# Designed miniproteins, single chains, part 109

Each design is a single chain, and the fold is of that chain. pLDDT is the mean over its residues in the fold that is shown.

## One batch from the design tools (miniprotein)

Design m3798
Fold by ESMFold2-Fast:
Structure m3798 (fold): chain A 97 residues (1-97)
Amino acid sequence: VSQLVSQARQLLHQAALELRSLADEQPALRTTLLRLATDVEVLDGILSIMDATGAATTSNVRSLLEQAAALLQEAAELTGSATLATLADQLQALAQS
């Protein structure tokens, strides 16, 4: 599961950076996008703790990836970001692998 966690965390890190970048570019959505970035960073933190403590299972990790994909899909719809849509698709695919 550590490889799955590592891949997921790379995607979540990219998503958080993109959300923060979009928050600077779209002031009307800034508060919402910063909240979504924080939500993504919390999920990354949970994955890190699960991996470090040996609590990470394929099932638990996949559930978190599905939640993260849903958050990024919401953000992609709000912003029109192709990058966020692609990251959501990659997280969903990883959850199904």
Scores: mean pLDDT 85

Design m3799
Fold by ESMFold2-Fast:
Structure m3799 (fold): chain A 116 residues (1-116)
Amino acid sequence: SKIEFLKELALSGKGVSVIAGALYLFLKAKEKKDKELVEKALEVIKAALAESEENREALEKLFNGEEVEDVELGEETIRLAGELAGMDEETIEKAIAGDKAAIKEIGERLVKLGEE
């Protein structure tokens, strides 16, 4: 399913993991009618969309169930996602620096938040 596809990407540890995790959380929060989580997930998604045309194209592909190899996210988007995921500042800074384990942890935590 589209939801399972996004979950797999969120857990991949690629740059796309952060935005895939945010999209997964958005869809799950919408299903649960959790307005606060919908708004928080949308804040991350909107930040990513505002950064580049490439990010807009990547999100369109993800909505169509198409694979995206990587997404370059700016500091603000990663920080918003990491804060939403409940991560400490040190780990957020590692994710901003491109640390794969930190990026994967953001995706994993956003998936978990959507499943609660």
Scores: mean pLDDT 84

Design m3800
Fold by ESMFold2-Fast:
Structure m3800 (fold): chain A 81 residues (1-81)
Amino acid sequence: MLSKEELLEKIRELFEEFLSLSDEERAKVISKALNRPDITPEEAKEYAERLKERLEESLEQLSKLSVDEQQMLLDYEKQFL
């Protein structure tokens, strides 16, 4: 089983992978994850900018989760990327 630190690193990697995608690819990910088939590449770009600005805050909140909760989040997010 991965440690909390290893799980947070993998979650960071998933967020960074999402941020490295094109606006069109990010729109597809958000469409699947949030059930928003109407999302535009422009809206996906705005979402990515907000995630980028709040990345460290989000990771700090996720660090408070249990190992099992972090693993569940990682497994959930992986299905959309």
Scores: mean pLDDT 77

Design m3801
Fold by ESMFold2-Fast:
Structure m3801 (fold): chain A 87 residues (1-87)
Amino acid sequence: MVPSPTELVEEIVNRMKGKSINEKYEVFYETLKEAFELAKKANDKAMISFVRNLVKHFLAEMEKDPRVDESIKEKIKELLEEIEKVP
């Protein structure tokens, strides 16, 4: 089942509780990757668009944050590239 935008945000927030900054972004990456794959299988264009915009927004914020590991930034850049390949 494809989550709604609200359910996706709530899941991300809940999975991030008690985690370090790097662990929070790893959870963000994994949760968005899962949501993207489900949206692709369901042909849910609205959810694909929402995930794309969310990844773009948070990638911009992460690039400004020196506390975030470069390896995590790279993973999320690669995820954005995969999402942008979808028509």
Scores: mean pLDDT 80

Design m3802
Fold by ESMFold2-Fast:
Formats: sequence, C-alpha cells, structure tokens
Structure m3802 (fold): chain A 71 residues (1-71)
Amino acid sequence: TTVDLVEADRLHREGKYEEALPIYRQALALAEATPGTPPELVRWLHRRIAEVYRKLGRLDEAEPHYARAAA
C-alpha cells in the first residue's frame, strides 16, 4: 500500500486542492502507521494538509495541522 505524493503535489500545483487533500491525508495516515517513518515527513505532511485546508477556506481544520507541523 503506497500513496502517490508526486500526483498529490501535481494536483496541488494545479490548484486542485480538493483532489490533492485525500491523497495527502492517506499519506499522513500511512506515515503514522509505519514504524520508522522520519518525523520530518510527518511534519511536512501536516504542513501540506494545513496549506490545502487554508486554500479551501477550512481554517478550523487547518489549525491543528499547522500546530503539528511546528512541533
């Protein structure tokens, strides 16, 4: 089970935030479930998800991800 972050980044660059969001969220879930995942990747995914939520105007959902990215 792999998540295509290259596709998620492409969608994000194209402004397709609603399509990119579920891929980044799946990547975060997989990263958190996988032993040995670098903490830097988990923080990066939280930041990406926060930025996508912000672009969608979903600020309440973005805030906890920004907090996790800053930790």
Scores: mean pLDDT 83

Design m3803
Fold by ESMFold2-Fast:
Structure m3803 (fold): chain A 89 residues (1-89)
Amino acid sequence: MEAAPPEEEFRARLEAQLAADLAAAPSLAEAVLIRAAARALLRGDLSPEVFREEAERLIATVDDEAERAAIREAMDRAVEDIEALLAQR
């Protein structure tokens, strides 16, 4: 059987989880964070730090301060989800 390299297998699992999360209950904040996670994946750096950087870039495009605060709260939850996925072997 063909075995994917560890990086490719990890990316495929993370992409599948992000797609499932987006499909399950899309909200504006969650959609922004899923896009941030996808951008971090495309950069080839799946660290929570890079995810936060990409999320903050998207948050900066939001004009409403209350919406930015809500997205940041969702970002903290998403960072915990990413850390859980990164911890899977």
Scores: mean pLDDT 68

Design m3804
Fold by ESMFold2-Fast:
Structure m3804 (fold): chain A 91 residues (1-91)
Amino acid sequence: GLEEEIRRLRERIRRLLRETRRLARENMKRAETLDELLQAIAILLRVIGLEFDLDLLEKSDLSPEEKYRRLRELLAEAERLLREARELLEK
């Protein structure tokens, strides 16, 4: 039920954030300008922020329903961040 959905969402978000971190590091390596480097660093900082939010949510005493809702929001943010990292790497 809901507990399994929460577990799957959490694992999916962590997977997306790991991939985004990998892409941010690749963007840093391939940066030819200061602007490109700063954009890659900004993505990495946003990954760190989302990982903090995810860990804080896991430790919270919120209901499973509220945790599920917030995890769906974090998933959407993680998916947008991954897209931004991919777009920055693709010229």
Scores: mean pLDDT 87

Design m3805
Fold by ESMFold2-Fast:
Structure m3805 (fold): chain A 60 residues (1-60)
Amino acid sequence: SIAQLDARIATLEKNIAFFKERVADPSYSDREKKALETAIKNSEEQIARLQEIKAKLEAE
C-alpha cells in the first residue's frame, strides 16, 4: 500500500540522516565510515525506487 511505502521511505530517510551524522563523527574508523557511505548510497537508491513505485500506484 501507499501508506507502507511512505513509512519505508520515512524510515530510510531517518537512517540516512543517522548514517551521515556518524560519517561526520571523528571517533569512527575509515572502515566504518566506508560501510556507512555504502549504506547511505544503497538507501538513497532504495528511496528512488520506492518513490517510482508509489508514483505508479497513485497514477490512475
Scores: mean pLDDT 85

Design m3806
Fold by ESMFold2-Fast:
Structure m3806 (fold): chain A 85 residues (1-85)
Amino acid sequence: MKYKAVVEAVTDSKEKAEEIAERIKELLESHGIKASYSIEELEDGNYRLTIVIETEDEELAKKIAKNIAEELKKEGFKDIKVKIL
């Protein structure tokens, strides 16, 4: 069984969202963890970053999602949400 962890966060900089998302994706994939991201422009001119992580270990999914959320908060992202599916 595979678990999906979804981390969403909002920023005013598309370039910052792309840079951080790509760095996170590369790091996770280097450890054999499948990751993807999307960036959506919001009507207020902000950007929603969504990072999706797939792994067979639910606790690992939760731990990775929490670490990503903390990194995004450190980088100044707002409205940070974490979901485990």
Scores: mean pLDDT 84

Design m3807
Fold by ESMFold2-Fast:
Structure m3807 (fold): chain A 88 residues (1-88)
Amino acid sequence: SQQEKDLLSLFLEIVRTVAEKIDSEDVNDILDEETKRFGDLVTSYTGEGQQAADEWRKILNNVLKDKEKGKEILTKYAEQIEELLESL
């Protein structure tokens, strides 16, 4: 339960950060930093964090292709993660 809460909390932080800064000029640097944080956490649990980080970065790159729709999707996803955390 603690590992699940830690993973979801970091994932929520990453999703919120991307949604808030999606229109910034340095968004790619922000995504790289947040993706590394996610990979480091996954590595601590499974040892395969770099693969997880690479796949997450591909998803975020697709979000950047349609920033308006991407921001809406990320905002809704963040709300769902927050509700899940409150239920745990």
Scores: mean pLDDT 75

Design m3808
Fold by ESMFold2-Fast:
Structure m3808 (fold): chain A 73 residues (1-73)
Amino acid sequence: MSPEELGELLLEHLDEVRAQLLAWGIPEEVVEEVVRHLELAGKAYKEGNREEGEEHLKKAEELVREAAKKLLE
């Protein structure tokens, strides 16, 4: 899959990701921040900017990890 195809796929699935994270009990403000970073990652990949895309994906992962950790504690 090309970076452009990956970017398109990410952007097409933002609403599904938002719904899933909310269903997991993650706070709305955290979910919105995660989705924002995924949207920025998707746009960066579509522009061929892999470094920027990876940084935004990493930030989204960190936000989900911290929220999940808080739910388990």
Scores: mean pLDDT 81

Design m3809
Fold by ESMFold2-Fast:
Structure m3809 (fold): chain A 83 residues (1-83)
Amino acid sequence: LAEALAQLRATMEEAEKAGYKTLAELCRRMLEAIEAGDLLEAEETLGLLGILRGVARLVGDEELAALCDKAIEAARKAIEALE
């Protein structure tokens, strides 16, 4: 769990540095949901990350898509640790 949360924070910082405000906000919401044990909010946020990744791929933003993949992987591992 701690490792997955650290990975989410690292991805949030990378998103902020790159100017991807929506991704940074979703990573923040995911961190808050996981730390609170709010699995419903975590699953909803995971869905939004998937939509953002899809949009990034559609517009050819490979950097945004790669950061979304990192966030989704870390989020899934954190959610699994709470189940």
Scores: mean pLDDT 83

Design m3810
Fold by ESMFold2-Fast:
Structure m3810 (fold): chain A 72 residues (1-72)
Amino acid sequence: SMEKKKAEELIAEVEKKAKDGIDEGKRLGYDAGMQKASEVGRFASEASKEVPEARPDVLKISMDATSEISKA
């Protein structure tokens, strides 16, 4: 299904952006990481409006990334 492919691609993209945000937070500090986490969260929220099947997964990835940065 085309819808399933779009969901899988969106999940992979959000996972990559979340990892990049966590890595940036570790490198540049908490404020930089939280700024990046905010960008990832906005991207996940907006993109998942077009791909509802991926929404729970991408929102969870975004929340988990924010939580990990917050513990730094």
Scores: mean pLDDT 80

Design m3811
Fold by ESMFold2-Fast:
Structure m3811 (fold): chain A 87 residues (1-87)
Amino acid sequence: SAVERARSMTSDEKLLLLNAFAVADPSGTGVVDKAQLKAALKAQGYNLSDAEVTALMEKADLDGDGTIDRAELLKVLTGTVEEADVG
């Protein structure tokens, strides 16, 4: 399920996605594909294999269309809403 996928992502993987998305989509198209994600990660100094980038993409691509949109990214990042204690 999407909830189980989001739960399986580490804080490091979420940070990688956030940084990569910011670099991969500087024009604000709101969509990032695997090639853009890999290039953005490499530009940030992360030397990930194609398999690792594919795994990261699959975890963030909740609808399986081969791209990550801004809404999917935000949903993955905010998957910690259950940890937000409203004080």
Scores: mean pLDDT 69

Design m3812
Fold by ESMFold2-Fast:
Structure m3812 (fold): chain A 60 residues (1-60)
Amino acid sequence: SDDDFRQRVQQIDDMITQIMTTDPQRARELMRQRVDAIITWQTDPQQGWQQVQDTIQRGQ
């Protein structure tokens, strides 16, 4: 759902905040992935969901 997707995007935002001062290059990459996932979600929700899940999983 849109609410679930928003919560996953918020998790990425939290990850960006956590690493922004320690690894600015990784933070920039997460920002890019965040934008790409949001754009993908608008045309292909299944693919957009998979993109945010993959981003979160790789960050853990």
Scores: mean pLDDT 84

Design m3813
Fold by ESMFold2-Fast:
Structure m3813 (fold): chain A 55 residues (1-55)
Amino acid sequence: MEEYKKILEKTREAADRALEELSKRYSQDVVDGFRARVEASLKELEKKLEEEYKK
C-alpha cells in the first residue's frame, strides 16, 4: 500500500541529483528557482497521486 510514496521519494532523489549538476553550471538564483518549481511540482504530483490512489 502507498507505493506512490516510494515513487515520490525516488523522484525527489533524482531531482536533488539534477539540481546538484545544475549548480555546477548555473548561478545559485537559477538553481534556487528550479528547486522551488520542483518542490511545487512534487507537491502537486503527491496530491494528484493521493486522489488517484483513493479510487
Scores: mean pLDDT 76

Design m3814
Fold by ESMFold2-Fast:
Structure m3814 (fold): chain A 85 residues (1-85)
Amino acid sequence: SSEIEALAEKVLKAFDTDGDGKLDEAEANELLGFLGLPREDDVDIAAGLKRRYGYTARRPFTKQDLIDGDREALLDIAEALLGRP
């Protein structure tokens, strides 16, 4: 759905501070912190993101990971960041 892609783009841009269209490890930790999940210092970032979005740690977190992951989690994040329509 074009709507879910637009939401994923907005959510990604909220944490993508360098504008490269990907979340590096630091930016992904900010997303985990926003979600109330453990930060990477003592926890594999992949474990937190995989639980929520099905992410793997072999590459930066992308917009496609938000689209392919937990739809309810994406909607919850979008609602928290952008507000309810």
Scores: mean pLDDT 66

Design m3815
Fold by ESMFold2-Fast:
Structure m3815 (fold): chain A 63 residues (1-63)
Amino acid sequence: MPFPSVEAAAEAYLRFLLTLPESAWEQALAYLRREADAEKDPEMREMYRRAIELAEARLRQLR
């Protein structure tokens, strides 16, 4: 697929979050969720939301 999978998007979000201090994670996740909510295509919006949730879950489990 020319578009990243949920897994690939989650990996990209996780890498981004890991560049930030833990104190910034909640604000960064809120920002990412707002950006996903602004996506006009509902299928793409759901993909981004799932990717963010997966990244957040992995981030908290790793640390």
Scores: mean pLDDT 76

Design m3816
Fold by ESMFold2-Fast:
Structure m3816 (fold): chain A 69 residues (1-69)
Amino acid sequence: SLEAQRRAASLYTAANINYVGAEVNREIAEKLKKDPSKADLAKKMEEDARQDEKASQDLLARAQEIEAS
């Protein structure tokens, strides 16, 4: 249905936002790793990126499930 297509589109948009967030956090972490004094901060950014990536994958799966039904 059109309603289901709109809901799926919204979830795809949310998934993309989280995916981009993960990429940005990974880039920041890579730069921080060059300074040993910032190792803990780099680790936190990597963890935040991992959480964002998981959120993106979960949202994508939900969007695909709506389209499959």
Scores: mean pLDDT 88

Design m3817
Fold by ESMFold2-Fast:
Structure m3817 (fold): chain A 100 residues (1-100)
Amino acid sequence: SERAERVKEKADQKIEELKKKADTYINGAKRLAAFSPEAAARLAEQGIKDIKEDGEKFIEEVKRELSDDPELAQEYIDKIKKTVEENIKKLQDVAAEARA
């Protein structure tokens, strides 16, 4: 349906933005790690906070936009949660490696 396609497009755009934001933090922290391990770890930790906050905001927006279709909302919420969890893990690994 056209409505489902619009919801998918918007959710996919937000997920892509979330991934891009995480990649910026990951690449920035990796670049800093050889020069300043503490600055690299702090950048990765900031990335974790920002990704969590953005993910929570996206989930709340999906709940509002799909309040009349809770099953479809849950599908996209699960996809957002998975993306958040995977990117937080990557940032945690980068922070740990910087301090090693």
Scores: mean pLDDT 86

Design m3818
Fold by ESMFold2-Fast:
Structure m3818 (fold): chain A 92 residues (1-92)
Amino acid sequence: SEDGRIYAMFFVELLLKAIADKFGGITDDPATFIEKNRDELVILLRHYLKLGATREELRAAFDRAIEKYFPESQREAVRKALDEVLDEAFAE
């Protein structure tokens, strides 16, 4: 449903904001956190796909949240880690 897609995108942005806030950009590597929690993130993303979110919508939500909440120095590593999670989630 359209509402399910909107909720999925909202929760993706909220999750990435929480990760960015947790690490403050200095002491811990947010990409390493994403890698360590890959299995849980894959389960969560598969749940969002069941709500009707598309791969493109989830990727766009990730890209928007990365630009909003992460400093430039972390964005490439975070995108790479999330791309691996997205590829796993969509490899049924």
Scores: mean pLDDT 75

Design m3819
Fold by ESMFold2-Fast:
Structure m3819 (fold): chain A 99 residues (1-99)
Amino acid sequence: SEEEELLKELVRTVRELVALAEQNAAAPSPELRQRILELGRRLAELGRKLNELLGDSEKGKKVLELMGQLGRILAEAEETGVWRVDEMRALLEELEKVL
């Protein structure tokens, strides 16, 4: 279904973003930061589509809550340079359990 494809793309995008954030935390680079920002913009777009399709469902609400938490971690990392990669990994694991 469209919902299943959207959730699959969302999890795939979060997984890639978390892996890049872990790499950037270990060895910061402008190229990694740029790729993380591009994935963050993609996640914002996917979140808007998810809210439209599943925003009223229990599953959709839980996924949006987890995405909101990830977005706050990313915003703080951009402002402070502190990358909470363990927390990002935990959010990914929780997201995968909701599917």
Scores: mean pLDDT 86

Design m3820
Fold by ESMFold2-Fast:
Structure m3820 (fold): chain A 79 residues (1-79)
Amino acid sequence: SERAREAGEAIGAAAAQAEKEGASRELLLKGAEEAVKRMEEEGFTPEEIREALLVGAEEAEKLGGELAAEALREVAEKV
């Protein structure tokens, strides 16, 4: 959905920035899990949450956030 893509781009950009600021893989993974909880609270479907996380991983990768992208993909597999 459009809202899932928009949320994903924002999540990916934030995760890539956190990595650039020195966030550990553990902290990036926790951040991704928190993003899932927020999307669930906002009424996103599991399919929309998966889409957002995968879009976020792609966005993070474009911004050089390889650890951020990895964390987002790992969490997406569990949704």
Scores: mean pLDDT 89

Design m3821
Fold by ESMFold2-Fast:
Structure m3821 (fold): chain A 130 residues (1-130)
Amino acid sequence: VEVDTELQERRFRELAERAGRRFGLSPEEVERVYRMLLNPITPAEVAKMSPRELAALIQAMAEYILGEEVPEERLVEWVKEALRKIGLSSPAIEKETSLLSLSELMKKELSPAQIAKVLRILPQVILENS
């Protein structure tokens, strides 16, 4: 139990740190992403996240599910597919080509509850489209 917990926490921390390096997160922001990986995704917690933290969380979740590094283009397409599935896509969303710019647009145009819903269905979208 203790050993399994330590291994899982270490893996989530490594994923948060790797994603954090890509999106230029501070150590404190990396800790927030790490905590989001450990805890249920709620609208209240999503409301506290920056676009960079949201982008890092999406990458860390995808890499956790697949067990490998994921190209940004794949992450962007999976987020767009998740948005299409729940009826939240728009012409502005469809034109975005980077995970950070897509995360910025989502934080601007979507409610925290809508973003939480996208994050909750994202694992299924990744598995169906990878």
Scores: mean pLDDT 84

Design m3822
Fold by ESMFold2-Fast:
Structure m3822 (fold): chain A 73 residues (1-73)
Amino acid sequence: TEEEELELLRRALELVRQAYEALEKGDIETAREKIEELRKIREKLKESKDPKVQKFAEELEETIEILEKEIAE
């Protein structure tokens, strides 16, 4: 539902913030956990019929890629 999608969007934004905070603190384990949750949310948002939500999912994918590069050795 639209309400479920809005909740997923809010959750995604919070997880992105938490992932960056974890990286700033050198907490790679927590950052990886947040990235995993973000991947799951992105997958659900991709199924949305709302073009704006689909665009957000696309941007979220880009953010996930950036976060993954930050934790890569």
Scores: mean pLDDT 83

Design m3823
Fold by ESMFold2-Fast:
Structure m3823 (fold): chain A 64 residues (1-64)
Amino acid sequence: KLSEEEIEEYKKILESEDESLQLEKLKAMIALAESGDEKALEYLKKYENHENPDMAEAAKRALE
């Protein structure tokens, strides 16, 4: 189970504009989805509509 601090760290990674963090962003999405935290899941649902289609698809798959 993720702590609140860990959830906020993963959110920061996802909101980063640094393209070199692609793997870290995918890992963050998986961790947030697996956490079962309602706020983390709500955040990922917003990410499903992200302008980057690869990231949007990854978020949708993580939430399945």
Scores: mean pLDDT 75

Design m3824
Fold by ESMFold2-Fast:
Structure m3824 (fold): chain A 74 residues (1-74)
Amino acid sequence: MSIEELVREGLEIVDEALAAETDPAKRDQIQELLSQLVDLYQQYQQAAPSDKPKIMEQIKKQVKQLKALKEQVL
């Protein structure tokens, strides 16, 4: 899976979770995870090739956390 595919998957999960969630506090938590994912993607784009695998693993971890959160909301 490419980094672009991982980020798109994360964004789709955020959209689904926010559409299903009515609790403002949980919506804020979802938005915080979205912000972290966006920051990691920006870091990935600016990173040296040797650093990109490490950032990609962090992005995979964030997407996994978003998937777990989606299961709680849906």
Scores: mean pLDDT 78

Design m3825
Fold by ESMFold2-Fast:
Structure m3825 (fold): chain A 80 residues (1-80)
Amino acid sequence: MEAMKEEAEKAGEEAGEKARELGYSEKEVELVRRATEYKKLVELKIKKEKAPEEKVEEAKKEVEEYLLKLAKELGLELSL
């Protein structure tokens, strides 16, 4: 559990650093960082549980919903 969180955090930090290098705003960098971290954590959980494709599709919807909520919390308007 802890190792999965660390791997997800690292993925988020790397994505955030790339966004910062590309000249995105601090709010956009934070969105990219947190979104990547959450997505990676979900992917690692699915792989560990060897979930069927139906659960993978459910996880994609959960990530999309989290992204919309996170963007709203950061004051960003996101349309999917």
Scores: mean pLDDT 72

Design m3826
Fold by ESMFold2-Fast:
Structure m3826 (fold): chain A 76 residues (1-76)
Amino acid sequence: MLKPGEKVTVDGKTVTVLGEGLFRITGKFNSKEEVEKAAEALRDFASEKNGKEFQEPEFLEVDIDKGEVVVNIREK
């Protein structure tokens, strides 16, 4: 289980754990579609690692120019 402040790489993006279900995805994004794909890749990673199903990612912050996205990924 990842603790707040821990970092992992998912689908070429750096993911920082901010809290339970709360993540920052950092990397280069060229479009909103890439942001959505990165969040879905994180959801798939969380499902496989925890053996649980998660809801669709909720976007709290999207800054494509800075390459930072904050998402909430809730358990089903």
Scores: mean pLDDT 80

Design m3827
Fold by ESMFold2-Fast:
Structure m3827 (fold): chain A 110 residues (1-110)
Amino acid sequence: MAIEAADPNAEASEEQKKLLEELIKKLDEAIEALKAGDMEKANEAIMEANKTLGELYDLALKEKNAKVLKAVEEVEDLITKALEALSKGDIEAAIKYLEEAKKILEEALK
């Protein structure tokens, strides 16, 4: 996508930072639940993360923040892969995808 009007290195707005921090917290909760074998809590945390991700996507699109929008798109793909791994019983793969998603969000917060 040509982003002629947007700085690709622009920092996240304060509102975007709040949603990024909420997303990171929910992914941490999901990872901890998976490590503890609490599949119900893990699934709940991932569903809450998906809701916050949608809110962040809408905000990033409205504010035309290319950096945050790209991070959201990459995280959405990783959460989808984590859910697919969980449906197959591959808990280790699910944790790996969620940890990678968290890393992308932490980088977007800088």
Scores: mean pLDDT 82

Design m3828
Fold by ESMFold2-Fast:
Structure m3828 (fold): chain A 82 residues (1-82)
Amino acid sequence: MEKETEEAIKKLKEEFKKTKDAYIGAVIALGLAALGKEEEAEKLLEEADKIDSEVAKNAREFLKYAKENNLYEELQELTIAT
């Protein structure tokens, strides 16, 4: 799953660069957080917030919930499915 998540993040980063879609930025951040890359995840959430603060807020709330409930595999699955 980790390798598939890293590949999905790479693909999504290219899409985010082209579209500037806050949702794609948020999903990248969730995937990075699931891989333990907290600093990179925070940077992507800040970039998403500049585009759509509601999307970034929802992503931060979901990430907090996922961390509290050990849903790291589910965060990776969401990133791969996007």
Scores: mean pLDDT 82

Design m3829
Fold by ESMFold2-Fast:
Structure m3829 (fold): chain A 112 residues (1-112)
Amino acid sequence: MKPLPDTEKVKEYLELKEELYKKLDEIVEKSQALPPEERFEVEVGVGVVELMLAVIETIARQRGFSDEELEIIIETLKKMIEILENTPDLKEAVEESVKLLLKTIKELEKLE
């Protein structure tokens, strides 16, 4: 794998990724107040989100972090942060995030 390019879009991506992971940590912390069954569902959902983010980064890295791919990823991260901030139900916030990431993976797969 090539190292990350030192561009303004890569910097924006890294900053958004850091903010998103902080929001995911906040979701896990808030889930501790939920009943054990619902807490487990939220924690599993966060794990799925993190796995999908790793898949997206792997696809982007293999394609050399082109501007087109980075624009799609950056827009996705911004929308996910909005979902996590504006959806008070933790399970719903995680489910909507997974749905958004699936759309992003499909969009990236169309870029050949």
Scores: mean pLDDT 82

Design m3830
Fold by ESMFold2-Fast:
Structure m3830 (fold): chain A 64 residues (1-64)
Amino acid sequence: MIELEVRDVESDEPPSPEQIAETRRKLVELGLPQELADALAAAGFRLVRYDPEKNVLILERPVA
């Protein structure tokens, strides 16, 4: 089971529909449930990297 690690980052740019779709696809490929992947991508989360040793997915959350 994959763990999520979230980092807050300042971002002046909202995620594009393309970026949302790509994030969703990558999260599903890494083993996240489709509903969770959709929710995270729609909220503007970005995939930073996957750490296979710890089975942790590192995400950035844009803070307004």
Scores: mean pLDDT 75

Design m3831
Fold by ESMFold2-Fast:
Structure m3831 (fold): chain A 61 residues (1-61)
Amino acid sequence: SHREAAEAIEEASGVRLSPAAVRRLEQLDPGLREALLNAPSEEERRRIARGAAQAARALGL
């Protein structure tokens, strides 16, 4: 869910996003949620989460 993706981003990056912000990021990067939640390792999940957090900051989310 978008809430689970938001929680994963906060855990890995320290950036708190609303589920609506995650949905907006997913519109720009289709598959973001699946990639994040199904990441094969914690290192890969953190990399994806940090990228999402940076994108959110750049977009003012």
Scores: mean pLDDT 81

Design m3832
Fold by ESMFold2-Fast:
Structure m3832 (fold): chain A 66 residues (1-66)
Amino acid sequence: MEAERLRGEREAEARGQAAMDRWRDIVDRAFELGLDSATIGAILTEALREGLPREKVLERLEKAAK
């Protein structure tokens, strides 16, 4: 059912928002480096999937900004 699917999507969005809140300082740094929100989102999603530490996530963002 579509309603059950929307419930799952809301839970995923809430988890994503909590992750973004924890990574807010890194996201702010990425914007300072001139990255767009789509690129930042893609790198963060990949890094979270891989379980990368904060330091490695920042390295990927800096590499993408070059």
Scores: mean pLDDT 68

